# Designed miniproteins, single chains, continued (4): the designs that were tried, part 48

Each design is a single chain, and the fold is of that chain. pLDDT is the mean over its residues in the fold that is shown.

## One batch from the design tools (miniprotein)

Design m13745
Fold by ESMFold2-Fast:
Structure m13745 (fold): chain A 100 residues (1-100)
Amino acid sequence: SMELILEAEIELGLARIQLGLSKMFKDPELAVRAAELALRAAELALEAAPENEEVREAVEEARRALERAREAARRGDVEAAIEAAERAIEAAERALRAAR
């Protein structure tokens, strides 16, 4: 669906903004927010292409990255939370590319 891909692009754009804010303010909770938005973008891409194995694998990668971001945030590790959020965004970008 074209609408699902557009919604995924919007969520991915918001994820990049939250990641930028996390880096600026050194706030690991903003990195978690970025990873949550990236996972949502990947899940929307999967809904647009439900039979695509590359999209499914990318969603699983984004989900694991979100879990790592949350674990890092719980221990106050800003750098680890940011790295995990970057991985979630990369996974979401792969999902959108494969769903097109």
Scores: mean pLDDT 91

Design m13746
Fold by ESMFold2-Fast:
Structure m13746 (fold): chain A 79 residues (1-79)
Amino acid sequence: MSLEEALKEMLKEVQELVKKAVEAEEKGDKEKAIAYFKKALEKVKEFYEKYKEELTPNQREALEKAIEELEKKIKELEE
C-alpha cells in the first residue's frame, strides 16, 4: 500500500468512526460516543507514527491538528 492509498483508507475509517461517535452523542450515549472518538484518535495516531518520516509538512500539520481536535473532544465529553 502506497502512502497515498494508506492515507485515503485511514481517513475513510476515521470519518466513519467520527460519524458513529456523533450519532451516539446525538442519541445521548456518551460512553459510546467517547469510545468511537477514542478509536478514531488511535487510528490517526498510529498512522502518524508509522508514516511520520514520509509525510509532507502540510500533511503532518493536518494530522497533528486532527489529533488535537479529537483529544479536545474526548476531554470535553469526559468532563
Scores: mean pLDDT 85

Design m13747
Fold by ESMFold2-Fast:
Structure m13747 (fold): chain A 56 residues (1-56)
Amino acid sequence: SMLERAAERLRELGYEEAAEVVELVARGDIDKARELAERSGDPVTLAAFAEALRLL
């Protein structure tokens, strides 16, 4: 899926937390993805979460 490819690219760029959040969204585990994104406090991870929801 597009989300799986996005997660792979984020991991290649070193954005491990963002990649994990996108993978959780791809699986439909939105609540866990939100918790991880909020806990990270990282703008890239939060942006990845928001964008993944738009692509879902």
Scores: mean pLDDT 86

Design m13748
Fold by ESMFold2-Fast:
Structure m13748 (fold): chain A 86 residues (1-86)
Amino acid sequence: EKQKLLDEAIKKLEEAISLLENGGDPRVALEKTLEGVKLAIEAFPDNKELRRMAAEIERMLQDPRTTREEVLRFAKEALELVKKLK
């Protein structure tokens, strides 16, 4: 179960990064990044780093000044964190 959640999380995060690298909407990519992080939190609900990352993504979704570069950085950081949990 946990491995399936992490695999789905990785897929969502890779999709977010790919979307950004192909010039897609950073808001849509940020929403996919949040979906991935939430799947990882479902696998590891007590992981403080995942919860902190989700909170920051939710803040970025409310901030109209959030840049594409910030979204890409966070998506890559989330992917590396989730990969370390496998």
Scores: mean pLDDT 86

Design m13749
Fold by ESMFold2-Fast:
Structure m13749 (fold): chain A 57 residues (1-57)
Amino acid sequence: SLDEILRKIGEILRLIGEILDLERHLQQNPDDAAAQARLAALQQQRAALMEELRTLK
């Protein structure tokens, strides 16, 4: 539904914001293994949400 699509878009936009903040953190702390793992997890979550959005009707 349109409401589900709009909600998923909102989730993706918020996730992009978190990814950008974490990328900025990693520019200052490039060897932060915990931050690297968090970034990978957020990127996977974004990919999953985009796939869900693609399959919504």
Scores: mean pLDDT 84

Design m13750
Fold by ESMFold2-Fast:
Structure m13750 (fold): chain A 83 residues (1-83)
Amino acid sequence: MKLKRKEPKSEEERFRQLAMDIARVATDLGAEEVASEIVREMARLYREEKLSVDEVRQHAIDLLAEKLGLTREEVEARLEKYR
């Protein structure tokens, strides 16, 4: 086994994982269109506005909570289930 996994937590990988988790939460709740909108906005914030993954995560959680009628805590709990 020859694997180079010394830093699996790059910002790009964290962003990709976050986008997948957000899309999954929205899709599981029957809101696939909302998932697409939020992921597009996350990509704009991360790539064009140069926000950190943590800042993008907070913005995405707030948008998802508002669009789905959930609390921020409920969205975070659902995200933790997917990891």
Scores: mean pLDDT 76

Design m13751
Fold by ESMFold2-Fast:
Structure m13751 (fold): chain A 60 residues (1-60)
Amino acid sequence: AEELLATLSPEQQEIAKALVEELLSVDVEAAIESIRKELPTASPLQRKIAEAVLAMLEAA
């Protein structure tokens, strides 16, 4: 989780952390499934953010 965050810019790290906090308050399982479905069609930048978010959600 931390290693993936380190590959992101400070702004992108803040976005990833905010997304994790929001998703943890709703439905973690549905959030993980949604992110995984979007990964194949995501841009390289979106993929990095999504992978960091997934790692953080799975660690929680």
Scores: mean pLDDT 74

Design m13752
Fold by ESMFold2-Fast:
Structure m13752 (fold): chain A 82 residues (1-82)
Amino acid sequence: MVEELLKEKEELIEKAKKAFEEEKDYEKAIELYEKAKEILLKLMNEEPMYGRGREGLEKLLNELKELEEKIKEAKEKLEEEK
């Protein structure tokens, strides 16, 4: 389950990067990054309960910050496009 969520998150981030950089589809990039963020939040809620994921939780927190920055960048680009 956790492994599948991580893979899905990675696929969403990759698609979001392509939408942002190659397609210039900022709305699509925002949606994909937001979905990746939701998966990341689910992982954070499950991992802390098990204790064994302490290092994983720190990594997830860093990824969350990166996703928030990318969403902000995409929103700024979307405003420029208007």
Scores: mean pLDDT 74

Design m13753
Fold by ESMFold2-Fast:
Structure m13753 (fold): chain A 100 residues (1-100)
Amino acid sequence: MSPLEKALEELERLTEELKEAIRAGDLERAREIFRRMARVVSELAREYNFSEAQQRELEYILGVGFGEAERAARAGDLERAVEIVERMLEELKRAIREYA
């Protein structure tokens, strides 16, 4: 498996863990998982020599997506929070594949 495919698989796994944390109402665990996702993206960007602009775009997708999901979860709309997280992953995968 390529480093790119491995990173994408790890992001998919972390996204499933994030959805579980959200459904459990464990926002502390959700934030911990989000930090791990950000680290995976940062390491991938370094390995593939993504530009600073590309790295900022990936960080923006993660930050906005997580912020919206946390806001929905705090409002008690767990289904919307999960949908936002799934959309965030698809946007990340699309951008990563485009930049790689």
Scores: mean pLDDT 86

Design m13754
Fold by ESMFold2-Fast:
Structure m13754 (fold): chain A 97 residues (1-97)
Amino acid sequence: MVRELLARDHVIRGEKLFKEGKYEEAIKHYEEAARLAPGTYVAGIAYLNLGKAYEKMGDYEKALEAYRKSLDEFEKVGNKQLAEEAKKRIDEVEKKL
């Protein structure tokens, strides 16, 4: 579906911005990716990266919400490895609250 391809492009653009330290701009791309392709592997990656960006900004509450959404998406698509990564990120962020 065209929406999933657009979501993948947003994830790629967000990752480039994240590497440049442009976390607010990266967040906008990850939010759009997750909105375009809910219930997909791409949405899971978008939420995982959204959580990482919020962590870099020190917004642990928003990072936790994003990681929980990432876990839900990866569980829906049966990606056990990435679901475990999201769960580990949840556990790590909860310790900072």
Scores: mean pLDDT 89

Design m13755
Fold by ESMFold2-Fast:
Structure m13755 (fold): chain A 88 residues (1-88)
Amino acid sequence: SELDTHLKLAEDYEKKFNKTGNKEDAIKAAKEYEKAAKLYEKQGNLHEAALEYEKAGNLYEKAGLKEEALKAYTQAGLLEIKLALEKV
């Protein structure tokens, strides 16, 4: 599926980043995790979407992209808040 393709690309770029420290690979991985997160959101899988946004935020942070990291972490947090409110 399109989702599986983005997750695999994200994981492959993240593994490259972890081996080389190349910030461009971290950015590519983060973008692919964001694409996967958006597909999870569209399908109503909000917890899985939040996890992928958190992975993107972490990778943007490691790449020094603080504004992109903040946006990704904020989106993850908002999705987790929505899930918590559904349990009340």
Scores: mean pLDDT 88

Design m13756
Fold by ESMFold2-Fast:
Structure m13756 (fold): chain A 61 residues (1-61)
Amino acid sequence: GLEALRDVYDSFTKQSSSLPFLKFLEKELGIQFSQEDVEEIVAIEDKEERFQRVLELLKAQ
């Protein structure tokens, strides 16, 4: 399920910004985030809130 992405998210964000994780999702799932969505997600400083926002966008696809 989408919750399985949490471990992947933790791995990517422990050493870098959320941009590599978002690019990974675009390639793996064959989706595209808008520039506005990417900028919104990257601006979220809380790790859990940021992850939940990503899940919301994935559910909307």
Scores: mean pLDDT 74

Design m13757
Fold by ESMFold2-Fast:
Structure m13757 (fold): chain A 66 residues (1-66)
Amino acid sequence: APDKPSPLTPLEFRAVRVLAENPEGVTVEEIAKALGVSRSTAQRVLDRLVERGVAVKENGRYRLPP
């Protein structure tokens, strides 16, 4: 298969859950608050998820692909 299991950290896995619960999308600040991390940490987590194709960025918000 072209896809392999993503090596998600616990923090990245929690971020994916937050995205799944918010199909309209969440901001970096909302993820930071939900995970209890700094905005910089949340930005890095979200950037990695987008790079892996696990999440998409649309209009300043992040969500799971449709």
Scores: mean pLDDT 77

Design m13758
Fold by ESMFold2-Fast:
Structure m13758 (fold): chain A 58 residues (1-58)
Amino acid sequence: AEEVRVEELEGASEEEAIAKAQAYLQALAAAGQRVTGAGIEVSDDGKKAKVTARVAAR
């Protein structure tokens, strides 16, 4: 079964929030996690990014 990881990241700008979301996904991959799917949702003010990552159990 897949495990769903959710994290909310805040930045001073939309670009910073997205960069933090990308860094989170890279950290999962660097830790040996198999990411099978990911989504990033930006808040209405553009300063928060919600990352949803699907990780396969191995």
Scores: mean pLDDT 78

Design m13759
Fold by ESMFold2-Fast:
Structure m13759 (fold): chain A 75 residues (1-75)
Amino acid sequence: SGDEDFAKGLEAFRAGDYEKAIDYFEKAYKQYLEEGNLKKAAIAANYVSRAYFRLGDIEKAQEYFDKSLKLLLSL
């Protein structure tokens, strides 16, 4: 489920494993979108953005931040 992948993403993020965190948060993001849960999808996209920022991938961080913001504005 999206919640399971999101929880695994949080564990990886807290451990500093940002590449693993991105993989889980992207899976959660897609699952939440398929479920129509735009709020949880926005939160997952925000964490993908934060993980990319920690890796120094500013372009990908900005892309996912914008995805998160658009979802929040659609609520």
Scores: mean pLDDT 91

Design m13760
Fold by ESMFold2-Fast:
Structure m13760 (fold): chain A 98 residues (1-98)
Amino acid sequence: PTPEVQEENARAAEEAIEKLEPEIEKLLEEAKKAVEEGASKEEVQELKRKAIELRFLLLAAKVEASFSPEEKREELEKRIKELEEKLKEVEKLIDEAE
C-alpha cells in the first residue's frame, strides 16, 4: 500500500481499538458476574451475541493494523493481541455460565 493508505489504516485501527477496549472490558465483567451470580439462558445468549459482534470488529481492526506503517503496526498488533486474549477469556466464561 501507499504511505497514505498505511496511515489511514493505522488511524482506523487505533479508533477501532479505542472503541473495542472498553466494550470488551465491560463484557468481561458481565461474563464474570454471570458465572459468579448465575444467569438466565436469555442473558447468556445476549452475552454470546455481544462476543460474536466484538470478535468480528476485532478481526477488522487486525486487518487494518496489518496494513499500517511498520512502527505503528507493532504497537497496534500488540494491543489487538491483548484484546484477543481478553475476548477468549470472555468466551470461556460465557461457556461456563451456560
Scores: mean pLDDT 85

Design m13761
Fold by ESMFold2-Fast:
Structure m13761 (fold): chain A 100 residues (1-100)
Amino acid sequence: SKELELSKLLFRSTVILSELDFIIRVLERKIADPSLSEEEKKKYEELLKEALKAREKVLELAKELKKAIEEGDVEKARKLVEEMAEISEKIAKKFEEVQK
């Protein structure tokens, strides 16, 4: 049903935001770690700046998603969630690269 599909999209958006928030919290803890070199901290600081900008964009998409759900627009809601996922996945990939 349309209602079930919209509910699944809303849930998926919540998971995406939670994963992005988790990455941000880990990056903040890495930057605060006195055992890390200044060079390592600089890499985490740069990624944190990118992650915070990504979070702002994802939050704006989440506002648009709420409107699409209220309108019952499944296709628009799906497109918005996919865009949120792409933004979050880019940050997750960079996060994996910085930890190597």
Scores: mean pLDDT 89

Design m13762
Fold by ESMFold2-Fast:
Structure m13762 (fold): chain A 97 residues (1-97)
Amino acid sequence: MKEKADELIKKGNEALRQGKYDEAIKYFEEAIKLDPNNVDAWVGLAYAYLQKGEYEKAIEYARKALEIDPTNDAARRVLAEAYRKLGKEEEAEKALS
């Protein structure tokens, strides 16, 4: 199951690099169904929603990644940027601390 999830995450990351955010979301959602504790899949999902301007969803999924791995720098950066986009600078600074 993990090997298939890892392949889907690679496809999702490639879709993100190409700006194909809806395609990336589908890959990350499928990866999460196979391995719900895969931090990279939650981070990818959060980043895709951030790039689509869906900041509340980006916050939700970045927080999910941090529940699994509180030290994940990519998740903290997505969380901080999403809060900044919503004008919540104090929350953005706390996410990076």
Scores: mean pLDDT 87

Design m13763
Fold by ESMFold2-Fast:
Structure m13763 (fold): chain A 60 residues (1-60)
Amino acid sequence: SARVEALIAALDDEDPLVRMGALLGLEHLGDPRALPAIERALDDPAPGVRELAAEVLARM
């Protein structure tokens, strides 16, 4: 859906809070198309984003 694509794009945002919000949005949608993008967020420069990505993957 267009929502999944928009949230995946938001994972490339300059603001780590926006990237964290995108991770939660992708978790809520539960669309497996997001899995590669969430996995990429495990290597995010911000520690909070990396920690959240690991939690989201554990819950999906």
Scores: mean pLDDT 86

Design m13764
Fold by ESMFold2-Fast:
Structure m13764 (fold): chain A 85 residues (1-85)
Amino acid sequence: SLGEEAKKIFEEYAKPALEKMTADQANEISAKLLAAISYIALNDKEGALKALEEAKETVEKLNLTEEQKEKILKAIDEAEKLAKS
């Protein structure tokens, strides 16, 4: 399912970066990405894209390393492609 594919994107790209963050940073980003996965699983493309945009804004607000930022943005990009398919 699309929801399972979105979860795999999260596990491959986002999870390794989240594990190296502070708990507060990881929780804030995870909440937005899990919301996006839920919308993708429901076939709500508009909701998914909006949640992914909010995740991008969260990444910009948090004091992340460049490597952490790149990995999370890659997860968001892959999820956006999945949501649009």
Scores: mean pLDDT 83

Design m13765
Fold by ESMFold2-Fast:
Structure m13765 (fold): chain A 79 residues (1-79)
Amino acid sequence: GSSLKEKALELIDKAGTLAQIRGDDETVALLSEAAKALKEGDIEKAIELLERAKRRAEEQGDDETVELIEKAIRLLKEI
């Protein structure tokens, strides 16, 4: 229930911090939108936005941000 969403939000926040440090404004924006969708209960939209953020982070070679996003997606798919 809520604990999976809370853990996913924590992972999204950590990923956003890493993307911000790298100056990747596009990944930051996608992660922010994913967090908003998740808070609104739109899990499908949150996963879509996270997959887009993951793809962007992969293009930047940001393996740490990719791993955090993958963990968030996995948790949300269990809901």
Scores: mean pLDDT 87

Design m13766
Fold by ESMFold2-Fast:
Formats: C-alpha cells, structure tokens, sequence
Structure m13766 (fold): chain A 86 residues (1-86)
C-alpha cells in the first residue's frame, strides 16, 4: 500500500548514506502515511522516517542537519496520521 511504499523509500534513503536521499525518503513516508487507510501502516511509515532522520544526522554537516530536520518532520506527520486513524 501507500504507507509501505513510503516506508520503503525512507529505508532506502537511510541506507544510502546521503542526507538528501534520507530527506526524500522521510517526505515519501509522510505522504504514504497520509494516503494510508490504517494506523498500523502510518506508524510503520513514521518509524521508517525516524530511521531516515537518524541516518541523516549520522552523515553530519549542514546537509545532515537539514536532512535530519526534513525526515524528522516527515516522521512527526506520519505519527500524527497514525494517531488520527486510531
């Protein structure tokens, strides 16, 4: 489903070692969660986006800081969606 596609994009971004890819993955997870019909799917997308945020932080620098912020925002949005669907 949409949440699963978003979570996969976030994990791919996290695995890339690139903050820009982690940020894109986090955004994809937020969008997938918003289109999800289930709290469980949205929560999994949020967890994947949080993983992407941690990977961006680990990369360091200004790019890592920006990537962390974007992915963390995505995680927060996905968690909010999961809560609304509970």
Amino acid sequence: GEAERGAEAAREGAASGRPEAAARGGRAAALGAAKSGTAEGARRAAEAAAEAARAARAAGGREGELGEGIAALGAGMAYGTARALE
Scores: mean pLDDT 86

Design m13767
Fold by ESMFold2-Fast:
Structure m13767 (fold): chain A 71 residues (1-71)
Amino acid sequence: DEHLEKAKEYEKQGNYVEAAKHYVQAGLDYLRKGDYEKAAEAFRKAADSFRKAGNNENAELLERTAERVAA
């Protein structure tokens, strides 16, 4: 998935905001395909990236989104 590769690249650069955005896009793409397990994983990675960026509020929202999608 192109968005997962870009997200990992931004993580290596320490650009956690851009990494989180690409993980969110990957999660949305997986939702469109019906791959709920991979979508939840992508949203959890987006949450981790927002937390590293100091955005705890968005991180918590994405963690809850991942739980709902994985159910």
Scores: mean pLDDT 86

Design m13768
Fold by ESMFold2-Fast:
Structure m13768 (fold): chain A 61 residues (1-61)
Amino acid sequence: SKEEELEKLMKEIAEELSKIPDKRLAFELAVRANEAYENEDIEKLKEVLEEAKRAVKEAEA
């Protein structure tokens, strides 16, 4: 269901955000994720997840 997809994306975003050393960036991404979740915007949640993953990868380099 849409609700299950939204919950799964939010969980994955939270996991990635916890790994980001830049806490200001993590906070900005968390705000965007919460706004997308309230609007049930799956595509925007996917965008936030990809940005979070990119930030984690850059921090590990």
Scores: mean pLDDT 85

Design m13769
Fold by ESMFold2-Fast:
Structure m13769 (fold): chain A 94 residues (1-94)
Amino acid sequence: MLAYINGDYDAAIAALEARLAADPQDARAYLELGRVYAEQGQYDKALEYLEKAIALDPSLRADALREKALVYELQGKFEEAEKLLKEAKKLALE
């Protein structure tokens, strides 16, 4: 479910930005920022952070592609979402 508690979003973003200030290579922090921005409806920022997570940690690629698919579904872009889900499945099957 979409959470719209502004204080929670601000706190989550601040915590994740602090993690990235300490470790700019924290791919998981980029993945989580992508989720937070998607929940806020900031889809372009969500996709940007999910792409950074993919670039930094190949082990997160399938998870990040599923999150990108969710962002496209939230935008009504079902064909793009389906393509990303197929790529994520292919990665899970090697």
Scores: mean pLDDT 79

Design m13770
Fold by ESMFold2-Fast:
Structure m13770 (fold): chain A 95 residues (1-95)
Amino acid sequence: SMEQLKKEREERKEAVLRMGRTLIAAALISNMSKEQLEKLLERMAAEHGLTPEEVAYLREVLDKAIEERKKIKTFDEKNEAYQKMVEELERRIAS
């Protein structure tokens, strides 16, 4: 049914959103290396059966987080960047 397909899409969106938030936190808050972040994404892809499109999207999120952290000079700026990136991720997934 259309309701079942909508529920499955919402569940997939929520899973991708959770993984995106984890990658942003790992990059901006935990300051994980690019190698560690790539291994984390590979693990997520394997464990959750991510599609190539979902992997590509999360890699884009990861790359943006790595670029944003280069501009950050204070802990307050890290938290602001994290919140801003999570809000942007939520808007994009909701679309």
Scores: mean pLDDT 82

Design m13771
Fold by ESMFold2-Fast:
Structure m13771 (fold): chain A 67 residues (1-67)
Amino acid sequence: VPEEELDAEVRIALAEIYYAIGKLDEQRGNYKEAAESYRKAADILSPVDPQLAEEYRKKAEELEKKA
């Protein structure tokens, strides 16, 4: 299995980047792109923080309905 410690740090950093992209797209009204970025952040975070991943997934679904 990949190194759990390195994997967790990398996953958190990548999820933060995608979350930031999602926020920017949401602010611009690009709801489809924002939802996609939030889904990617959720998928990346899921093995490390499933609760936060669920929050991001829910937000992505809400935005997809507005797209």
Scores: mean pLDDT 79

Design m13772
Fold by ESMFold2-Fast:
Structure m13772 (fold): chain A 100 residues (1-100)
Amino acid sequence: MLTPQEKEEIIRELKTLMEEARKAGLDEAVEHLQRAIDALKQGKYREAIAHLVRAAELFKEAGLPELAKRVYDIASRIAEALGDEEAVKRFRQLAEEAEK
């Protein structure tokens, strides 16, 4: 379960990723990261994960694999809070593959 402190740490990390997306001109990634933050604030963790997966895909398509990895690492942390072991494995694997 995400503590209030863990949730605030994730939101700060996502805000940093939004600034990187803005600098890269990735408006769609900015929108998905903002929607993920809004979903987290509302306790909608699966909705947050869906937006993070889309943002990570957009970072990969833009040739920004390190940013994609950071987003998948965050999605994995949220999946752990849900007890979704399959999602955790999937996102850890996607994070590792993003840097190749």
Scores: mean pLDDT 88

Design m13773
Fold by ESMFold2-Fast:
Structure m13773 (fold): chain A 86 residues (1-86)
Amino acid sequence: SEEIEKARKLGEQAGYEATRLMARASGDEGVEAAVEGTKLLNDAIDKAATSPESAKAMTQGAAEGGYRAARELGVSDAPAAIPGPL
């Protein structure tokens, strides 16, 4: 459905952006990036997780976005690439 597709796209964007922020930052900037990345993922969950189906689509999207960012950045693992509650 349109709602499921929208949830997946919101998750993909949030996972992508959060992963890029976390992967680029270090030291004090790393803490700030983790907070911002967490906020992006939580905002996506709040907007998209209106049903079990939408929540699943959002989580799947977030994983896809995180993996896409990780591949582009040449990193194999990033916290934002792993979907889950904080």
Scores: mean pLDDT 71

Design m13774
Fold by ESMFold2-Fast:
Structure m13774 (fold): chain A 81 residues (1-81)
Amino acid sequence: EADRLYEEALAAVEAGDRERAQQLMLELVALAAEAYAAGDYERAAELLERVAEIAERLGDAELAREAREAARRLRELGRAA
């Protein structure tokens, strides 16, 4: 699922379909939230890193930075006892 959403989002960026890319990016955010709720912080972090890459390719440097920071925090949380 997540790999397919990510691939489709990158294809949408390349095609200039900004709306589709943003929609697929939001689906990845939803999957990250589900992983977080399930306690799978590493998966949530991986999904947010993919969100950051899509955001960066769309020119949203601030969202990309925020997503990468959130991913870093989630990995720290997953390692903590």
Scores: mean pLDDT 83

Design m13775
Fold by ESMFold2-Fast:
Structure m13775 (fold): chain A 61 residues (1-61)
Amino acid sequence: STVDELSKQVSDIESKISSLQKQYEQAKANGDTASTEKLQKQIDTLQTFLDATKRELARAS
């Protein structure tokens, strides 16, 4: 169902954000500013996508 598909997408995006946040903290600890900048942009992009997907899920539920 659409609800099941959206729920899986939400879970997958949240897992990816969590992974990227962990990578961000490691890069920050290492003083790797190039990696922290790239990771922050990726996190921001996924957060926007997560917010949109959660809105779709709320409407479908």
Scores: mean pLDDT 89

Design m13776
Fold by ESMFold2-Fast:
Structure m13776 (fold): chain A 55 residues (1-55)
Amino acid sequence: SSREEAKRKVIEAANAILEGDYEKGREILEELVKQGQISPETAERVFRSAEEQAK
């Protein structure tokens, strides 16, 4: 039932990437994958989408 917490963390990671903190964003996404909250594919998609938007 940690879906809300996982969603909040995904948003936090995306915001970090948009602000230029790629290391923080990647670390948060990797932690979520290790905890089984999101798939590696989902983490990569989120990272790439935020990175593309940040440029």
Scores: mean pLDDT 82

Design m13777
Fold by ESMFold2-Fast:
Structure m13777 (fold): chain A 57 residues (1-57)
Amino acid sequence: MEEAKRLAEKAAELAKKYGVEKAQDIFRPEIQELARKLSTEEAYEATREVVEALNKV
């Protein structure tokens, strides 16, 4: 949960600085790494929060 919020905040900051499209490109490797380390349910929730944060800006 805390990691998901941290990543969502980081994604939003990148989107503000570089734009949503560039932020998605930069953040993609971090999402993949997170998916490898978390359980399936946690990885899904974290990825969803990041995607929602990127789309909201």
Scores: mean pLDDT 71

Design m13778
Fold by ESMFold2-Fast:
Structure m13778 (fold): chain A 81 residues (1-81)
Amino acid sequence: MEEILKRIESLDEADKLRAEKIYEELLKEGLSEEDIETFMKYYIELLEKGELVSIDEIVDNTDVSEESKEKIRKALLSLQK
């Protein structure tokens, strides 16, 4: 987890704010630290590459349980409003 937080600090200001908000929403949805780390690592890699992907594609490509995928989907959708 500490490595992920350091990578967030190294992002451009706009991407950093976006990543921090997503991290807080994942905590609020009750994801485990391991599942949050797995998702955030993948998400930060996408931001660093400048890849534009849908929420469904991000969730489907995250190596977590179906229950955790639903929590991630809810977190991401809540941030789009």
Scores: mean pLDDT 78

Design m13779
Fold by ESMFold2-Fast:
Structure m13779 (fold): chain A 97 residues (1-97)
Amino acid sequence: MEERFELDVELGVLAIEAAVLKVTLTNMLKKSKDPEIQSKIEELLREIDEKVYPALRKADEAIQAGDVETARSYLEEARKLLEEVRKKAEQIDKEFK
């Protein structure tokens, strides 16, 4: 089974998605003049740093250890967290007044 290679590819894709989303949120923060909106964006940036990146790191550790099931679990958690942050970011963007 080519499973380890597939996990390494998924880890790389999610890491790129997290980096792109972080850049997008940082740009939104710079353009916002509303302290409440700024606070919401800062919270999403913290969710990426404190939840998404740790999950990706744990997935990488599991891949290196050959623990495929643990790696899949952390990759799935990272994906769900990224999707939630992205949805919240879209909601904030639509509410810019």
Scores: mean pLDDT 84

Design m13780
Fold by ESMFold2-Fast:
Structure m13780 (fold): chain A 92 residues (1-92)
Amino acid sequence: GSGAAGALIDAIRAAVAAGATPSATVSGDTLTLTFENANETTKKAVEDAAHKAEAAGAKAKLEVSGSTVTLTVSGLSPESLAAVALAAIGEQ
């Protein structure tokens, strides 16, 4: 299975369970996930997912600004990108 999409979806679920609010924006082949109200649990989950996504062949960039975590991902298949974006939107 595609480890990148699964890891990102798991991180979205973990972030919501930790009290964060996820959102997703898609621009071409690039997915931007934003987690507001992020605590250390959310930051670690997103960082771990970024590493797993990179291990699966995607490219991931993590940025932290106060309680907001932004993860920019490229290199996902269109199907994987859609699945991750829908998971984030469904948790808003």
Scores: mean pLDDT 83

